Designed miniproteins, single chains, continued (5). Designs and how they scored, part 71

Each design is a single chain, and the fold is of that chain. pLDDT is the mean over its residues in the fold that is shown.

## One batch from the design tools (miniprotein)

Design m18453
Fold by ESMFold2-Fast:
Structure m18453 (fold): chain A 119 residues (1-119)
Amino acid sequence: MTPEERIKKFIEFLESLPEKSELIEQIIEMLRLALEDKKKAAELLGLSQSTLSNLLNGKISYVPKDEPTTTQLFKIIVSFITKSLSLEEAIKLINELDLSEEDKEELIKILEEFEKTLK
């Protein structure tokens, strides 16, 4: 699968979940926006369009930076989907974010279940 195909597969996976938190709904919206309107997505995330493009194509490694939790989370998730981060690395980074324990547990479970769908 290409990076774009993996992102689309992940969006479909998230949309198939019977119950979604506000955080998961925000992730779906941001991933869709990044594919449909890169300029607007980059503006909302506080990223350049070139940085967002490279992230979506798996061309840049995640680097910890003092930026909004939503932007950090988006970078971690996209890097995991595009295979720039392992599941173990993504879990570690999510646990370091300023998120509730409930949100962290939900995100980790989602990433683990998504990886199981990819054989």
Scores: mean pLDDT 83

Design m18454
Fold by ESMFold2-Fast:
Structure m18454 (fold): chain A 86 residues (1-86)
Amino acid sequence: MEEKTYEGLEEQADGSLVPVTLVLKDGVLTLNGQPVESLRVVKDAEGRNYLELTLADGTVVKVYTEHALEIDTELGIAELERAVKG
């Protein structure tokens, strides 16, 4: 079974960055062990990509990671495969 671990930096309310771990397993993403319900890639004013993650409890967090596009692509493929089952 495919399991990938990525490192990122979560932006706190004061603008500080805190290290976080993202785990992608079987098309499910977790942030520090909390399930991610939805994800989008956003480009900031300086052209840097970050992830805007909605957690299962409805919390929205901003995570900077060099793997943002890879994570989005992998989840998009998993969602597309589920959609084609219809």
Scores: mean pLDDT 76

Design m18455
Fold by ESMFold2-Fast:
Structure m18455 (fold): chain A 84 residues (1-84)
Amino acid sequence: MVLEKVEELVREALTALKLPADRLAEAEARVAGVIREIEQLVRDVTFVRRLNVIGPRELAFIDEAIARIRAEFAAWRAARAAAA
């Protein structure tokens, strides 16, 4: 459930990065939205972890997914800045 949602959000972010240059602002808004949703999900999951419901393996997966999206977004922004 939580992992499935994270995977869906990752796929949504990667899809947004494929938008053409004329939809740059839309792509940035979508990626920022996905990052915010994952950060909120991590806060919710971290809260639930205190109840021993979610293990460290699942949390590590979520942390890696966030880092991956942030790295992809940073690379995408750098490429766009170089093209401007």
Scores: mean pLDDT 69

Design m18456
Fold by ESMFold2-Fast:
Structure m18456 (fold): chain A 93 residues (1-93)
Amino acid sequence: PEITKAVEDFFLGKISISTLKKLIVNEVKRLIKEKDANGLVTLLNAVISVSAELISKRKYDLEKQPNLILPYLSALKEYSPETVAKGFVEDLL
């Protein structure tokens, strides 16, 4: 599956944070091995953008992921969805 679907599946409670992290880390490792710096930036920006969109549109399941998602939703009181999503991705990796 494409990484964007994996991010969506995580926010909907369909996959664990460990599964999402493994999928992202494996793709990062592949891009590093291939020395694809542009692909790495594109991947990280895509994960941030999809996370920001899901957060901003409230496309998440708090009943299945409350402890993992709720702190980032609280940060939306002070920060943009993009800033919150960047923090989420930095914490994930």
Scores: mean pLDDT 79

Design m18457
Fold by ESMFold2-Fast:
Structure m18457 (fold): chain A 62 residues (1-62)
Amino acid sequence: SLTPEEGVQRVVELARKAKEEALKNKKDITITEEFVVNGKRYKVEIHVKKDGSIEVFITPVK
């Protein structure tokens, strides 16, 4: 299980990598991952467009 701080850092790292790939390859990229933070499971969905715009959705999984 991750701490809240570790969870935030992982989302930020994934978003950075996705943005670099989107800009480099001129393609839209979507990443979906699940993390357990403080015993709760979260679904993280990161959408990056080829222009580098980023949208992040974080949804608790029950």
Scores: mean pLDDT 81

Design m18458
Fold by ESMFold2-Fast:
Structure m18458 (fold): chain A 98 residues (1-98)
Amino acid sequence: PQKGIDETVEVLEKVRKELEEKIKKDPNNKKTIFDLTYTLLQLSRIAISRGDLDRLAELTAEIEKLAKQAGISVEELYRRALTEISYEGALLLSKVSE
């Protein structure tokens, strides 16, 4: 339902901000980079479902920037973000499911 999606976006944007702050404090923390990428991928899926191409472009550019900062390919970043979510990242994202 639309209301549930709007609440999901609000929680994901809050998680995004928390993870961006963590990267600012520890830019070499790969787990935080993977957690942020996973959050951006979830936001991208919602942007696609809503036809929000401007938001999708912004989110894609941020993922590409994170891949360059981590020194890996965008494909490897996607793989790790989808398979290696941290305990802390999972806790932050659990707020989306509640």
Scores: mean pLDDT 77

Design m18459
Fold by ESMFold2-Fast:
Structure m18459 (fold): chain A 73 residues (1-73)
Amino acid sequence: MTKEEVEKMIKHALEEVKHLVELEKQGKISREQLLEAFDKIKKEMEELKKTLDPEMQKKLDEAIKEIEKIVEK
Protein backbone atom coordinates (compact mmCIF):
# COMPACT_ATOMS: atom_id res chain seq x y z
CA MET A 1 0.00 0.00 0.00
CA THR A 2 1.43 3.39 -0.99
CA LYS A 3 1.73 6.44 1.30
CA GLU A 4 -0.84 8.21 -0.92
CA GLU A 5 -3.33 5.33 -0.53
CA VAL A 6 -2.92 5.37 3.28
CA GLU A 7 -3.43 9.16 3.43
CA LYS A 8 -6.52 8.88 1.17
CA MET A 9 -7.96 6.14 3.41
CA ILE A 10 -7.34 8.25 6.55
CA LYS A 11 -9.07 11.28 4.95
CA HIS A 12 -12.06 9.11 3.93
CA ALA A 13 -12.35 7.57 7.43
CA LEU A 14 -12.23 11.00 9.12
CA GLU A 15 -14.95 12.40 6.81
CA GLU A 16 -17.11 9.28 7.37
CA VAL A 17 -16.83 9.64 11.18
CA LYS A 18 -17.65 13.39 11.00
CA HIS A 19 -20.73 12.57 8.89
CA LEU A 20 -21.88 9.90 11.38
CA VAL A 21 -21.42 12.30 14.33
CA GLU A 22 -23.52 14.91 12.48
CA LEU A 23 -26.27 12.31 11.86
CA GLU A 24 -26.28 11.38 15.58
CA LYS A 25 -26.51 15.07 16.59
CA GLN A 26 -29.51 15.45 14.22
CA GLY A 27 -31.20 12.39 15.83
CA LYS A 28 -31.05 10.40 12.56
CA ILE A 29 -28.96 7.64 14.19
CA SER A 30 -28.60 6.57 17.84
CA ARG A 31 -25.48 6.94 20.00
CA GLU A 32 -25.24 3.13 19.97
CA GLN A 33 -25.24 3.07 16.14
CA LEU A 34 -22.50 5.75 16.07
CA LEU A 35 -20.35 3.79 18.56
CA GLU A 36 -20.85 0.52 16.60
CA ALA A 37 -19.79 2.20 13.33
CA PHE A 38 -16.78 3.79 15.09
CA ASP A 39 -15.72 0.41 16.54
CA LYS A 40 -15.80 -1.13 13.04
CA ILE A 41 -13.72 1.71 11.53
CA LYS A 42 -11.22 1.55 14.43
CA LYS A 43 -10.80 -2.25 14.10
CA GLU A 44 -10.25 -1.96 10.32
CA MET A 45 -7.57 0.72 10.84
CA GLU A 46 -5.88 -1.28 13.66
CA GLU A 47 -5.77 -4.39 11.42
CA LEU A 48 -4.32 -2.41 8.48
CA LYS A 49 -1.73 -0.84 10.84
CA LYS A 50 -0.23 -4.32 11.53
CA THR A 51 0.73 -4.66 7.80
CA LEU A 52 2.40 -1.23 7.39
CA ASP A 53 5.87 0.21 8.02
CA PRO A 54 6.55 2.21 11.25
CA GLU A 55 6.04 5.63 9.59
CA MET A 56 2.61 4.63 8.23
CA GLN A 57 1.73 2.92 11.55
CA LYS A 58 2.37 6.25 13.33
CA LYS A 59 0.09 8.11 10.87
CA LEU A 60 -2.72 5.56 11.40
CA ASP A 61 -2.23 5.78 15.20
CA GLU A 62 -2.61 9.57 15.02
CA ALA A 63 -5.71 9.21 12.80
CA ILE A 64 -7.32 6.72 15.25
CA LYS A 65 -6.70 9.19 18.11
CA GLU A 66 -8.30 12.02 16.08
CA ILE A 67 -11.35 9.84 15.35
CA GLU A 68 -11.65 9.02 19.09
CA LYS A 69 -11.59 12.77 19.92
CA ILE A 70 -14.32 13.49 17.32
CA VAL A 71 -16.59 10.70 18.68
CA GLU A 72 -16.02 11.66 22.38
CA LYS A 73 -17.38 15.19 21.76
Scores: mean pLDDT 78

Design m18460
Fold by ESMFold2-Fast:
Structure m18460 (fold): chain A 117 residues (1-117)
Amino acid sequence: LLLHLGGSVAKEIARILKEQGNEVIVLTFESDASNVQDYADKLYTLPDDVTLGEFLNKFKQIYREHQPDYIIPVSGKEGDTLGLYLTTKNIIAPLLGIPEEIIKKAGKLLDKAKQLL
C-alpha cells in the first residue's frame, strides 16, 4: 500500500513499486488521482477537503480489507515526507492497531523519484 499526501513524486514511486512486481494499493486525494491511476492495482480517493477523522477511517478500512505487507507514506515535499513517515509509524499506526514495523520510509525510492521529475 502506497499512501500519498500531495505531489507528483507519488506517481514515480508507485511506478517503481509496480515495476518491482508489487501489488500497489493507493490512497490519495481526488486532485492527485490522475497522477497514480496507471500504476495502481486499486485506487482509493478522498475529497481534497476531507477531515482527519474521515481520512483515518478510510485508512483503517483499506488496511483491514487488503492487509498490506508494507505501508509507504509519501508527500510531495521532502521534509513533509519524513514528518508523515514518523507520524504514521509512531502515532497513526498504534492508534489504528496497525503494526508499526510495516510502515516503511520511502528513502531511496523518494530519491529516485525526484531524479525522474
Scores: mean pLDDT 73

Design m18461
Fold by ESMFold2-Fast:
Structure m18461 (fold): chain A 62 residues (1-62)
Amino acid sequence: MKVVTLKALRDFFSDDPDVLNLKKGEEVTLENVESVDEGRLRGTVVEDGKTVILPKALVEEV
């Protein structure tokens, strides 16, 4: 399955427990990445197997 590394373009924090909070420049490696809606991605963190949501506009593929 395709594995993707995403880097945060800026700090982001959410009150939603399913949204991954990241600082600018922090990277996360996800598998099974798909669009939930036009603003959000869902994926599974390779390190711990957690399913998380990320804002598309605030991350870039490394």
Scores: mean pLDDT 79

Design m18462
Fold by ESMFold2-Fast:
Structure m18462 (fold): chain A 68 residues (1-68)
Amino acid sequence: MVIRLEVPATDEGIEKLRKALEEVIAQVTDPEAQADLRAILEGLVRHARVLKEKTGGKATLTVDIEVP
């Protein structure tokens, strides 16, 4: 599975990132892997929020996730 997203560090971009990662998490059948991915999602959202506040929404996040 491969996810490639480019989102601005804005409220709309953060919401898009969250929704895309939630769709991937929903396809994971292993409960432990699902929990780990949710923790990663929460960390990415927190980081994106910090970037929004520090850059006034001018930063861009590029997320490439490849799961074998």
Scores: mean pLDDT 78

Design m18463
Fold by ESMFold2-Fast:
Structure m18463 (fold): chain A 61 residues (1-61)
Amino acid sequence: DLAEAMMRDPDVVEADAYDLGLRGASEERKQRFVDEVRRVGGEEIARRAREAFERGLREAE
């Protein structure tokens, strides 16, 4: 499954999470994204997604 393979790639996940942060995505959307990444790609990739989202939010300010 291509979508699952992408969620196991930290670089792809970080880029998507960063973009969500830049766009000012809601906390609910962030949580849904991180939860799905954790389910498919595991905790390490989910943690990196959270960090990338926070970087995007900071730069959007």
Scores: mean pLDDT 79

Design m18464
Fold by ESMFold2-Fast:
Structure m18464 (fold): chain A 64 residues (1-64)
Amino acid sequence: SLYRLVTPDSTALVEGPREDALAALREAARWIVAQRPDYTLEEKGNTVIIRGPTATFTWELLPV
């Protein structure tokens, strides 16, 4: 299956099972949180929410 990983400032295509695409999304979000001590990460199905002190980012995994 082919998935589109969507962030506010970029998109990427991920090929494979949903679980692999979701893992890629989670790893990307974890990378952001690891660089920002004030940020938190929440998982909601096919969506991850990254909350900072002054901003919130929503990333989605969409089937193509």
Scores: mean pLDDT 75

Design m18465
Fold by ESMFold2-Fast:
Structure m18465 (fold): chain A 105 residues (1-105)
Amino acid sequence: MSLLEKIARKLAEKNNLEVELVEGEGGSLLILVDGKEILRLEDLGDGIYRVTLSPESTMSMEDVEDAVLEAARELGLDVEVVRFRTGQDVLLVTPKGKSTAKSEV
């Protein structure tokens, strides 16, 4: 199971939602409830993911962040999440020490 699929499953279980998972272009995964897109999960490559919360969603970004961290932990992945609010509510998920953290080589 990929990280994106694990996140989607955790969110469905935690929020008791009947969700539809739709694969989008470039390895993205869309989470639909009653045919409406509530969340978009995108693989940006190099272990970096973008999670976009729809304003139509009844789910909070705090619930999404918790599900992301929990899914990553269950897969043995060390990740950091950064929230952005520039017109859209977005989480950037990155490997620890790679994005905005001290990079030492």
Scores: mean pLDDT 74

Design m18466
Fold by ESMFold2-Fast:
Structure m18466 (fold): chain A 64 residues (1-64)
Amino acid sequence: MPSVAEVEEEIFHVADYLRSTQGASPEQVLAAVDQLLDDYVSRGLITPEQARRLREEVRRRLEE
């Protein structure tokens, strides 16, 4: 598993990839990100608070 910083970068990269390359809807992107964040929290790589912040940033980017 990557470092916490790499987890954060991967979440944003996956969200951007799904939106821009795969044409996923905002709901689909958020669902995929939520599943990844839950997995990372379960593995102790990030905290629930960090997961909430990352989810909010993804939502903000999708609203842009």
Scores: mean pLDDT 76

Design m18467
Fold by ESMFold2-Fast:
Structure m18467 (fold): chain A 104 residues (1-104)
Amino acid sequence: AAEAARQARIDRWKALEEEVGAQFDAISAQYNAGADKILAEAEKIDPELAEEVRRLRQEVNGYLNEASSKALRDPEKKDQYIADATAFANEALERARKRVEEAK
């Protein structure tokens, strides 16, 4: 029946949203925890460096939000978007850490 097909679609979407949401929430939480530590160190060194770190954090969070939306829109590529987002976040943290370390 049409109602059973509708419910199956809703259940499938909820499962996808939960899976993708959990993965991107984990990436975002790990990234932002690292970024908070880097920002705290930058603030001790130079207010301009701290502002640079805040701007980069906004750019990374924007990328993660867009990647999450793309994973939901194109679930056949969700694993690729999750892998790319994880790599991007980790690379961004490492570059920010090096930038702050070099400014010491």
Scores: mean pLDDT 85

Design m18468
Fold by ESMFold2-Fast:
Structure m18468 (fold): chain A 84 residues (1-84)
Amino acid sequence: SEMEKLEKETLEKHGELLALIEEVYKLVEGDKELQEKLNALLTKYDKRLTEAGEAKDFKEAIKVLEEAIAELKKLKEEVLAKKS
């Protein structure tokens, strides 16, 4: 039951991350520097999520997802400020 709750939270946060990635990808269109910054973040977090998944460490996966979401939100704010 506790593992089921952690797995559900991991899936929910992963869904939030994917939606945010799609949104930021659209926002960085035409800006090579911001696209490179987005790709670097995605590469970093993909590696960390893969490692957490292989370890079956849902608590670490949730932490990594929260960090990824936070960094992508900061990038989104940077992109929106540049477009203003």
Scores: mean pLDDT 85

Design m18469
Fold by ESMFold2-Fast:
Structure m18469 (fold): chain A 58 residues (1-58)
Amino acid sequence: TADISRALADLGLPGQAASRAVGLAMDGATPEQIRDALSTTVSPGQARRAADAIARVR
């Protein structure tokens, strides 16, 4: 959890988007699902980087 939160903070995600991404990752969501969930809130590039960062720390 802490590693995921740090990676997302480094990407400059809004708190709401970061919290949602952490929650989805803890629930076992795939990187694809996390990217899709974030794509409505952040840019497609940020959503992809967030999903990739979560995949690396899992």
Scores: mean pLDDT 75

Design m18470
Fold by ESMFold2-Fast:
Structure m18470 (fold): chain A 75 residues (1-75)
Amino acid sequence: SDYARALVERARDEIRAMVEAVKNGLISKEEALKEIDRIRDRLLAFADTHKLSPEEKQRILAELDEAREEAVKEL
């Protein structure tokens, strides 16, 4: 759905902001990783609450895993 896509895009932006906060010395790498994990958990809880199909959940997970992997490589 367009709404689910917008939420994934927002989560990706939040993850990117955490990476930049570390690079600017505003937070530690450990704090950034904890917040990234919270963002992921929040979006997964949303998917469960909205009873998204297994296919939609898998797409969301794949997008979040990609964003997290990219962030970890930069941290």
Scores: mean pLDDT 81

Design m18471
Fold by ESMFold2-Fast:
Structure m18471 (fold): chain A 81 residues (1-81)
Amino acid sequence: MARELVIRALRELGVSEEEIEEFLREAEKRVAELKAKHPDYTFTDEEIDEMLAHGILRAAEETRGPEFLERVGELLEEALR
């Protein structure tokens, strides 16, 4: 699942479990806001997983910058090989 791949990449880059938890909380908040805007739409588990993965990456970029996101992308590409 996309979320687990992102979390594993963050751990490999030495991000603390506390910081990963904070990124996940920010992602969950953004997903909840999106769901609130589309109450008549039923999100699939796959869509939720992808939204959480995207939210984690965005939170990480806002905190650590775009160069860090590029590093995460490199690890994700290796994991998909």
Scores: mean pLDDT 80

Design m18472
Fold by ESMFold2-Fast:
Structure m18472 (fold): chain A 96 residues (1-96)
Amino acid sequence: MDAIEEFTKKIVEFLKSQGLKPTRENIERIFKLYDTDGDGYLSREELRELLESLGFHDEAHLEEILKRADRDGDGRVDYEYLVDLIMSKLKEEDLE
């Protein structure tokens, strides 16, 4: 629970620092930046790079997000599903 909530908070903070609202489209744009092959998935390494860019330098956040969002156990995250998880964790104040 906490890892997705912390990840959501960092994404919201990043987007707000850029003058952007935490909309589905803006969150998807972040993931697409790390989806270098355009397959709609983030590999373990791509997810680690994204997390490190947001200030998460520990393996625990990576493992918890993979556990929650790796739907088929292949070590890759469907980032549209991850966006759905993030949107479910947004508070009313985060949308302002």
Scores: mean pLDDT 77

Design m18473
Fold by ESMFold2-Fast:
Structure m18473 (fold): chain A 59 residues (1-59)
Amino acid sequence: TRTFTPEEEARLQEVLRLAKEAMDRGLEPRDVGLIFQQALKEGLSLEELRARLDEAVAA
């Protein structure tokens, strides 16, 4: 199986935490999925991903 670098593993865990917090705050699961897919495709930073999730919750 593939292994992530320590940085990638930490980032993935943090991303999952942010997604859970956003969903707990009312973000729809489908929107979380779309944001995740776009963030991975665009190579967004963790902070940019958090901002996108927060904005989606606020919208």
Scores: mean pLDDT 74

Design m18474
Fold by ESMFold2-Fast:
Structure m18474 (fold): chain A 108 residues (1-108)
Amino acid sequence: HMELTPEEIEAMRKALELLRQGKYEEAVKIAQELVDKRPDHPLAHVLLAVAYMKLGDKEGALQAAERALRIRPDDPLVREIYKAIKEGNVDKALEMAEKLLEQEEARR
C-alpha cells in the first residue's frame, strides 16, 4: 500500500474543500497534480473524478473512477465511490472520498 506524505494529504483535503465551495476548476488542478505525483493511488483519481462530475464531464469522471477501481478493486470505499459516480451521486462520492482520505491518514 502507498503511504501519502503529509503534504499530499493536505493537498487532498484542499481539493475536497474546493469541491465543497464550488471551486471546481481549482479542484481539478490540485487533483491533476496529485495524479501526476501518485498515479497509482486511488484517492488522487477519485478527487479528479468528482471534480469532472461537478464540471459536467461525465466521461472524464467515469474514466478517472474506473482507474481508481482498477488500482484497488477490493476496497469497499473505492467500490462505493465508483458506484456513486456512475449513478451521478456527487454528494455521496465526496462523503466516501473524505472517509477514504481519513483511512489513508490513519495508516501514517
Scores: mean pLDDT 82

Design m18475
Fold by ESMFold2-Fast:
Structure m18475 (fold): chain A 62 residues (1-62)
Amino acid sequence: NAEARRGIAAGNAGRGSGAAAAGVAAQEMLDKKGDETSAQAALDRATGPEGREAARLALRGA
C-alpha cells in the first residue's frame, strides 16, 4: 500500500541523510540514564520502515 512505500522511502532517506544518526546520538546521551536499550532500538529501527513505528511507540512508552 501507499503507506508502506512512504515508510520505505522515509527509512532510506534517514539512513542516507545521517541526520538520524546525529539525532539518535543525542537521544543516546539522554537515555543513558533512563532507557539506553530502548533508545538504541529506536535509533536502529528509525533508519528503516519499521523504525517509524518503533520510534512512535518508544516516544509514547519511553
Scores: mean pLDDT 52

Design m18476
Fold by ESMFold2-Fast:
Structure m18476 (fold): chain A 78 residues (1-78)
Amino acid sequence: MTAEQLRELLEKVKDLLPPEAVEKLLEGIRAAEEGDGEKAIEKFKEAILIAAAKAGLDTEELEPLAEEVARKLVEQLL
């Protein structure tokens, strides 16, 4: 998946996500485009946890999984 493809996907689903999660996803995409993989991982993790909290899920239990998913996503973008 490219950063451009992820941005297109986000544009299509942004109305289904909390605004704060959308903001973090956009910040993560920007960081990945700038080559800042660590910042991109942090922002994608934050977005996942915000969406999980809105869905009523336990964010503390999901934090390690969110970080793993964010890291794998960033590896696909860089």
Scores: mean pLDDT 80

Design m18477
Fold by ESMFold2-Fast:
Order: sequence, then C-alpha cells, then structure tokens
Structure m18477 (fold): chain A 99 residues (1-99)
Amino acid sequence: KLEEEREKIYKSLSPEQQKEFEEKLKEFEEVVKKAEEIEERGRKEAEELIEEGIKNNEPEKGIKEARKKLLEAEVEAGVLVLKAAVDLTVTLRELKKRE
C-alpha cells in the first residue's frame, strides 16, 4: 500500500525530482546499513560480556550488562532509522508540492 503510493508519486515527478528522490533513497539505505552494523556490534559486545561474566564467576552480572548493551544498540539503531524515514517523508512532501 505505502510502496504503491510512493511509486505513484515517483512516476508523477520530473526527471530532476526523480533523481533527487533516488539520492535520498540511497541515503536512507546507507542509514539502514549503519543501523544493522550498530545492532551487530551490540550483539557481539553482549556476547563478550556474557563470556567475561562466566570467566569471572559472575554470570548474573554478565547477563545484566549484556542486556543493557543490547537495549542501547537497539535504541540507537531504531532512532537512526526513524530520523532517516522522517527525512525521506519530508523530501517526498516537498517534491509533491513542486508538482
């Protein structure tokens, strides 16, 4: 539904505006990739914290610290994607107003 609506708007745009939108889509895709990298880093760091907790005979502490690290990474990644989605929406709105 949203994809169909975006495609409809895109097809109604001038070639110059289509290029501007494609550049913004590229920026959005790069942000999504960065968000995935943040989540992967958080997961690896969380695994390391669990391993250190076991090694130091403090497994509960390791789990607690790992959980905090995962939540921090998920929030950071989520906010990054939401900001990029807002920017993409604003760009579409401005392009539509020019036509």
Scores: mean pLDDT 81

Design m18478
Fold by ESMFold2-Fast:
Structure m18478 (fold): chain A 85 residues (1-85)
Amino acid sequence: MEEARKFIEEQLEKIRNDPSISEEEIELAEYVAELSLRQLELHEKKKKEEINEEKTVEIDGDKVTIKVKKFENGKVDASVTVTDV
């Protein structure tokens, strides 16, 4: 995660040093970078708790499998499969 923080900081510095970018665009980039860093901190904590989770429940005689996978970049992928039994 240190690498991701450095990457965001380096990109932000490049944006600040680009004379074609307006002050308003720099301010928006700083805001997005701050939100991204907060998101990364939250996902680091959750990643330690839930990297891969699968749950099967029976609904009205059907088996419903819910699969949730959390990636190292903090993205979450969720799929639902219904099997009739």
Scores: mean pLDDT 65

Design m18479
Fold by ESMFold2-Fast:
Structure m18479 (fold): chain A 98 residues (1-98)
Amino acid sequence: DDEALLAEVEARILAGLRALGVALQVAVAVTTGRPVDPAAVAELARALGLDELAEAIEAGDWERALALAREVIERELPGRGLRVLELLIARARAELAE
């Protein structure tokens, strides 16, 4: 009885973690100038159902891509997502300085 429910919960958690991962990657890259493959990231975003984010990336609309990525981050980590993003940006800037 619970096997189907557990599989659904697991799939939802993994999808959320993957969506968070791509959104953080986009937000960090846009804010720090860190290299990213736009085609690969757009394809990954589309595979995760983040179609608007994929479209913004493909259009080169990085302002919209950043805004959409921040929305995904806040949705997946309510009240803490933006703080995690700030810490990752600081880390990426430190790595780029070397």
Scores: mean pLDDT 81

Design m18480
Fold by ESMFold2-Fast:
Structure m18480 (fold): chain A 68 residues (1-68)
Amino acid sequence: SDEDVLAEFERQADRLVGEVAAGRLSVEQMRATLETILAQLVAEHALSEALEARLRALLDAAVARAEA
């Protein structure tokens, strides 16, 4: 479901933000990893444009949080 895809992506984003905060990952490495996950979700699932836009918004928000 859309909610399951969104929840999985949020969990991955939160994990990676934590890795950046701990000094184990750079913000650029986090962005690259999230872009890869997003690309895999698009390739594996019949995502709506609305769901893809929501996932991109979560990615951008996670990067902004990690940069703070």
Scores: mean pLDDT 85

Design m18481
Fold by ESMFold2-Fast:
Structure m18481 (fold): chain A 89 residues (1-89)
Amino acid sequence: DKIYELLKKGEFEEAIEYLYENLPEVREEIEYLLSREDGEILLSGALYLFGENNFDPEKALEELLKLKKIPKEIAERLKKILEGLAKNL
């Protein structure tokens, strides 16, 4: 599984590109996040915590929200990306 290997190695830029090309259901969420100044950092952090929490989207998001104040809209978009990813692992 290509995405699993990228997440395990911490290659988040390549992971984001892979998701954008191969997971159309989360493409709009990724585009929205990357349009923000902090979006790449937040998305990379969410992917890191996703790997650290056994690919559990809920736990990854809960841990991210403990570390950083994130607007609800951003948190919901991150959740959709992580849930879409989990279904394809």
Scores: mean pLDDT 82

Design m18482
Fold by ESMFold2-Fast:
Structure m18482 (fold): chain A 98 residues (1-98)
Amino acid sequence: MLKVTVTITVTEPDGFEVSFGYVTDAQPVETVTVTLPANILEILSAEGDGLLSVSASGKTLTITFAGPTAVGEVREIVVKVLTEEGEYTITVTARGIA
């Protein structure tokens, strides 16, 4: 079964970056949920490979995209949000692995 490595990088208003990741089973539609330290006021932009939807609720950002379908296939998605503490940039990189 195809697996996917998901890496999420959060860039804070001060320019600090925090990265974390996980491995999951491949899905036709991948869902990534990111909880920020402040309430999301607006989604400023959302761009990326296979991007389907982006939604915000309180501090939680939910991103859905078409998952990788083959080993070595990469999806890269960038979402910018305005929060009560400034602009955050969320970068999601999903790669198909064996």
Scores: mean pLDDT 87

Design m18483
Fold by ESMFold2-Fast:
Structure m18483 (fold): chain A 95 residues (1-95)
Amino acid sequence: DKKVIDYLMYVFELSEEEARQVVEALEEAEKRKKLSSKERAILVGSLILLLKKFDEETIEKLLSIMSEELVEEIIEFAKKNEGKSVEEVVEAFLK
């Protein structure tokens, strides 16, 4: 999905490869489990945070888009999965 990739690159300053990894991870998770909007936000947001190494600007951008409570859940999930590959993060999320 080019529009979603372009959005992630523009808003979060991800490379095209990183943005594609996030989109493909979400598509893979959605094939295996029907995700709520909250679950999609946690998976996508945590992958972005892991790729951006928890940079302050990325956290501020997430806070501008969603609630503090949801951003806290994203940060907690991302921290528990620090050092994992994108594929390993998807497996951890689907458990």
Scores: mean pLDDT 86

Design m18484
Fold by ESMFold2-Fast:
Structure m18484 (fold): chain A 123 residues (1-123)
Amino acid sequence: SEEELKKKIEEEIQKLIREIIDKLKSLESAEPFLSLPDAEKQLPDLPDVVKNPMSLKTIEEKVKNGEIRTVEEFKKLIEQMFENVKKYFDENHPFYLEAEELKKVAEEELKKLEEKEKELLKK
């Protein structure tokens, strides 16, 4: 049925999203995104600048609990994570530079994910 096909596509997309998160977490440039809870203790004004805190751990938890079901939802949270770093840190800060490096990998993986979603949706 069309509903069974849609469920299989959703399950495949969920698997690919988890693989992307694991890949990003394995990169040295991911360090600022893994340590966001500790960064808040070192940066007491962070909550005043960043209203929607986001980390790879938070995104991973949202995928595991079913809050992220689509490529678009995943993409928006990844974009929010990078936007938060750019709002808080200046262009010369190590965390900003690491964010730009990680963003290049994330954008390439998101492009591949969007292309795979289109292939899975072909009847």
Scores: mean pLDDT 80

Design m18485
Fold by ESMFold2-Fast:
Structure m18485 (fold): chain A 71 residues (1-71)
Amino acid sequence: MEEARREEGLRELIRKANEIVKTLPDTVENLALGSLAAVYEMHQQGKVTLQPEMEDAAKKAYEKVKELLKK
């Protein structure tokens, strides 16, 4: 568990969410999915730590985004 700058992690999360969202149709639902997927990706990289409930939601969003990006 890394207790580095939490604000730095949040900013990187927002950046990753924006990158994911721009590959999806412009809808509020896709914005929410992209944000959750970015959170899960950062959790997998060990940059943030999620509570179990948030981890489950973020993982499901990440899986949905991966499926949407497949051709």
Scores: mean pLDDT 66

Design m18486
Fold by ESMFold2-Fast:
Structure m18486 (fold): chain A 91 residues (1-91)
Amino acid sequence: MTVLIAQTASPAGLEGAEAVRRLAEEKGAEVVVVDAADEEALRKAIEEHKPDVVIAAVDGSTPEGEAAIRRVKELAEEFGVTFGGGSAILA
């Protein structure tokens, strides 16, 4: 199973990404981490790794975080990949 984590350079995004990575790796899942602000890197990672789930590790309370979550969700839908949500929204 492959999990793609789209993270931002905010403290909340970095901590959320680390927590998700630890849980996924403990279960033996492959983890790919990309910058949620870099659409090209995100597209390439989805295309190359064909992840089962994409998770947005961003601070959804900021305009930048909200835009990043929307971008990640749109890309996941474009490639037919399950969007697992944003860690900051589900906390």
Scores: mean pLDDT 73

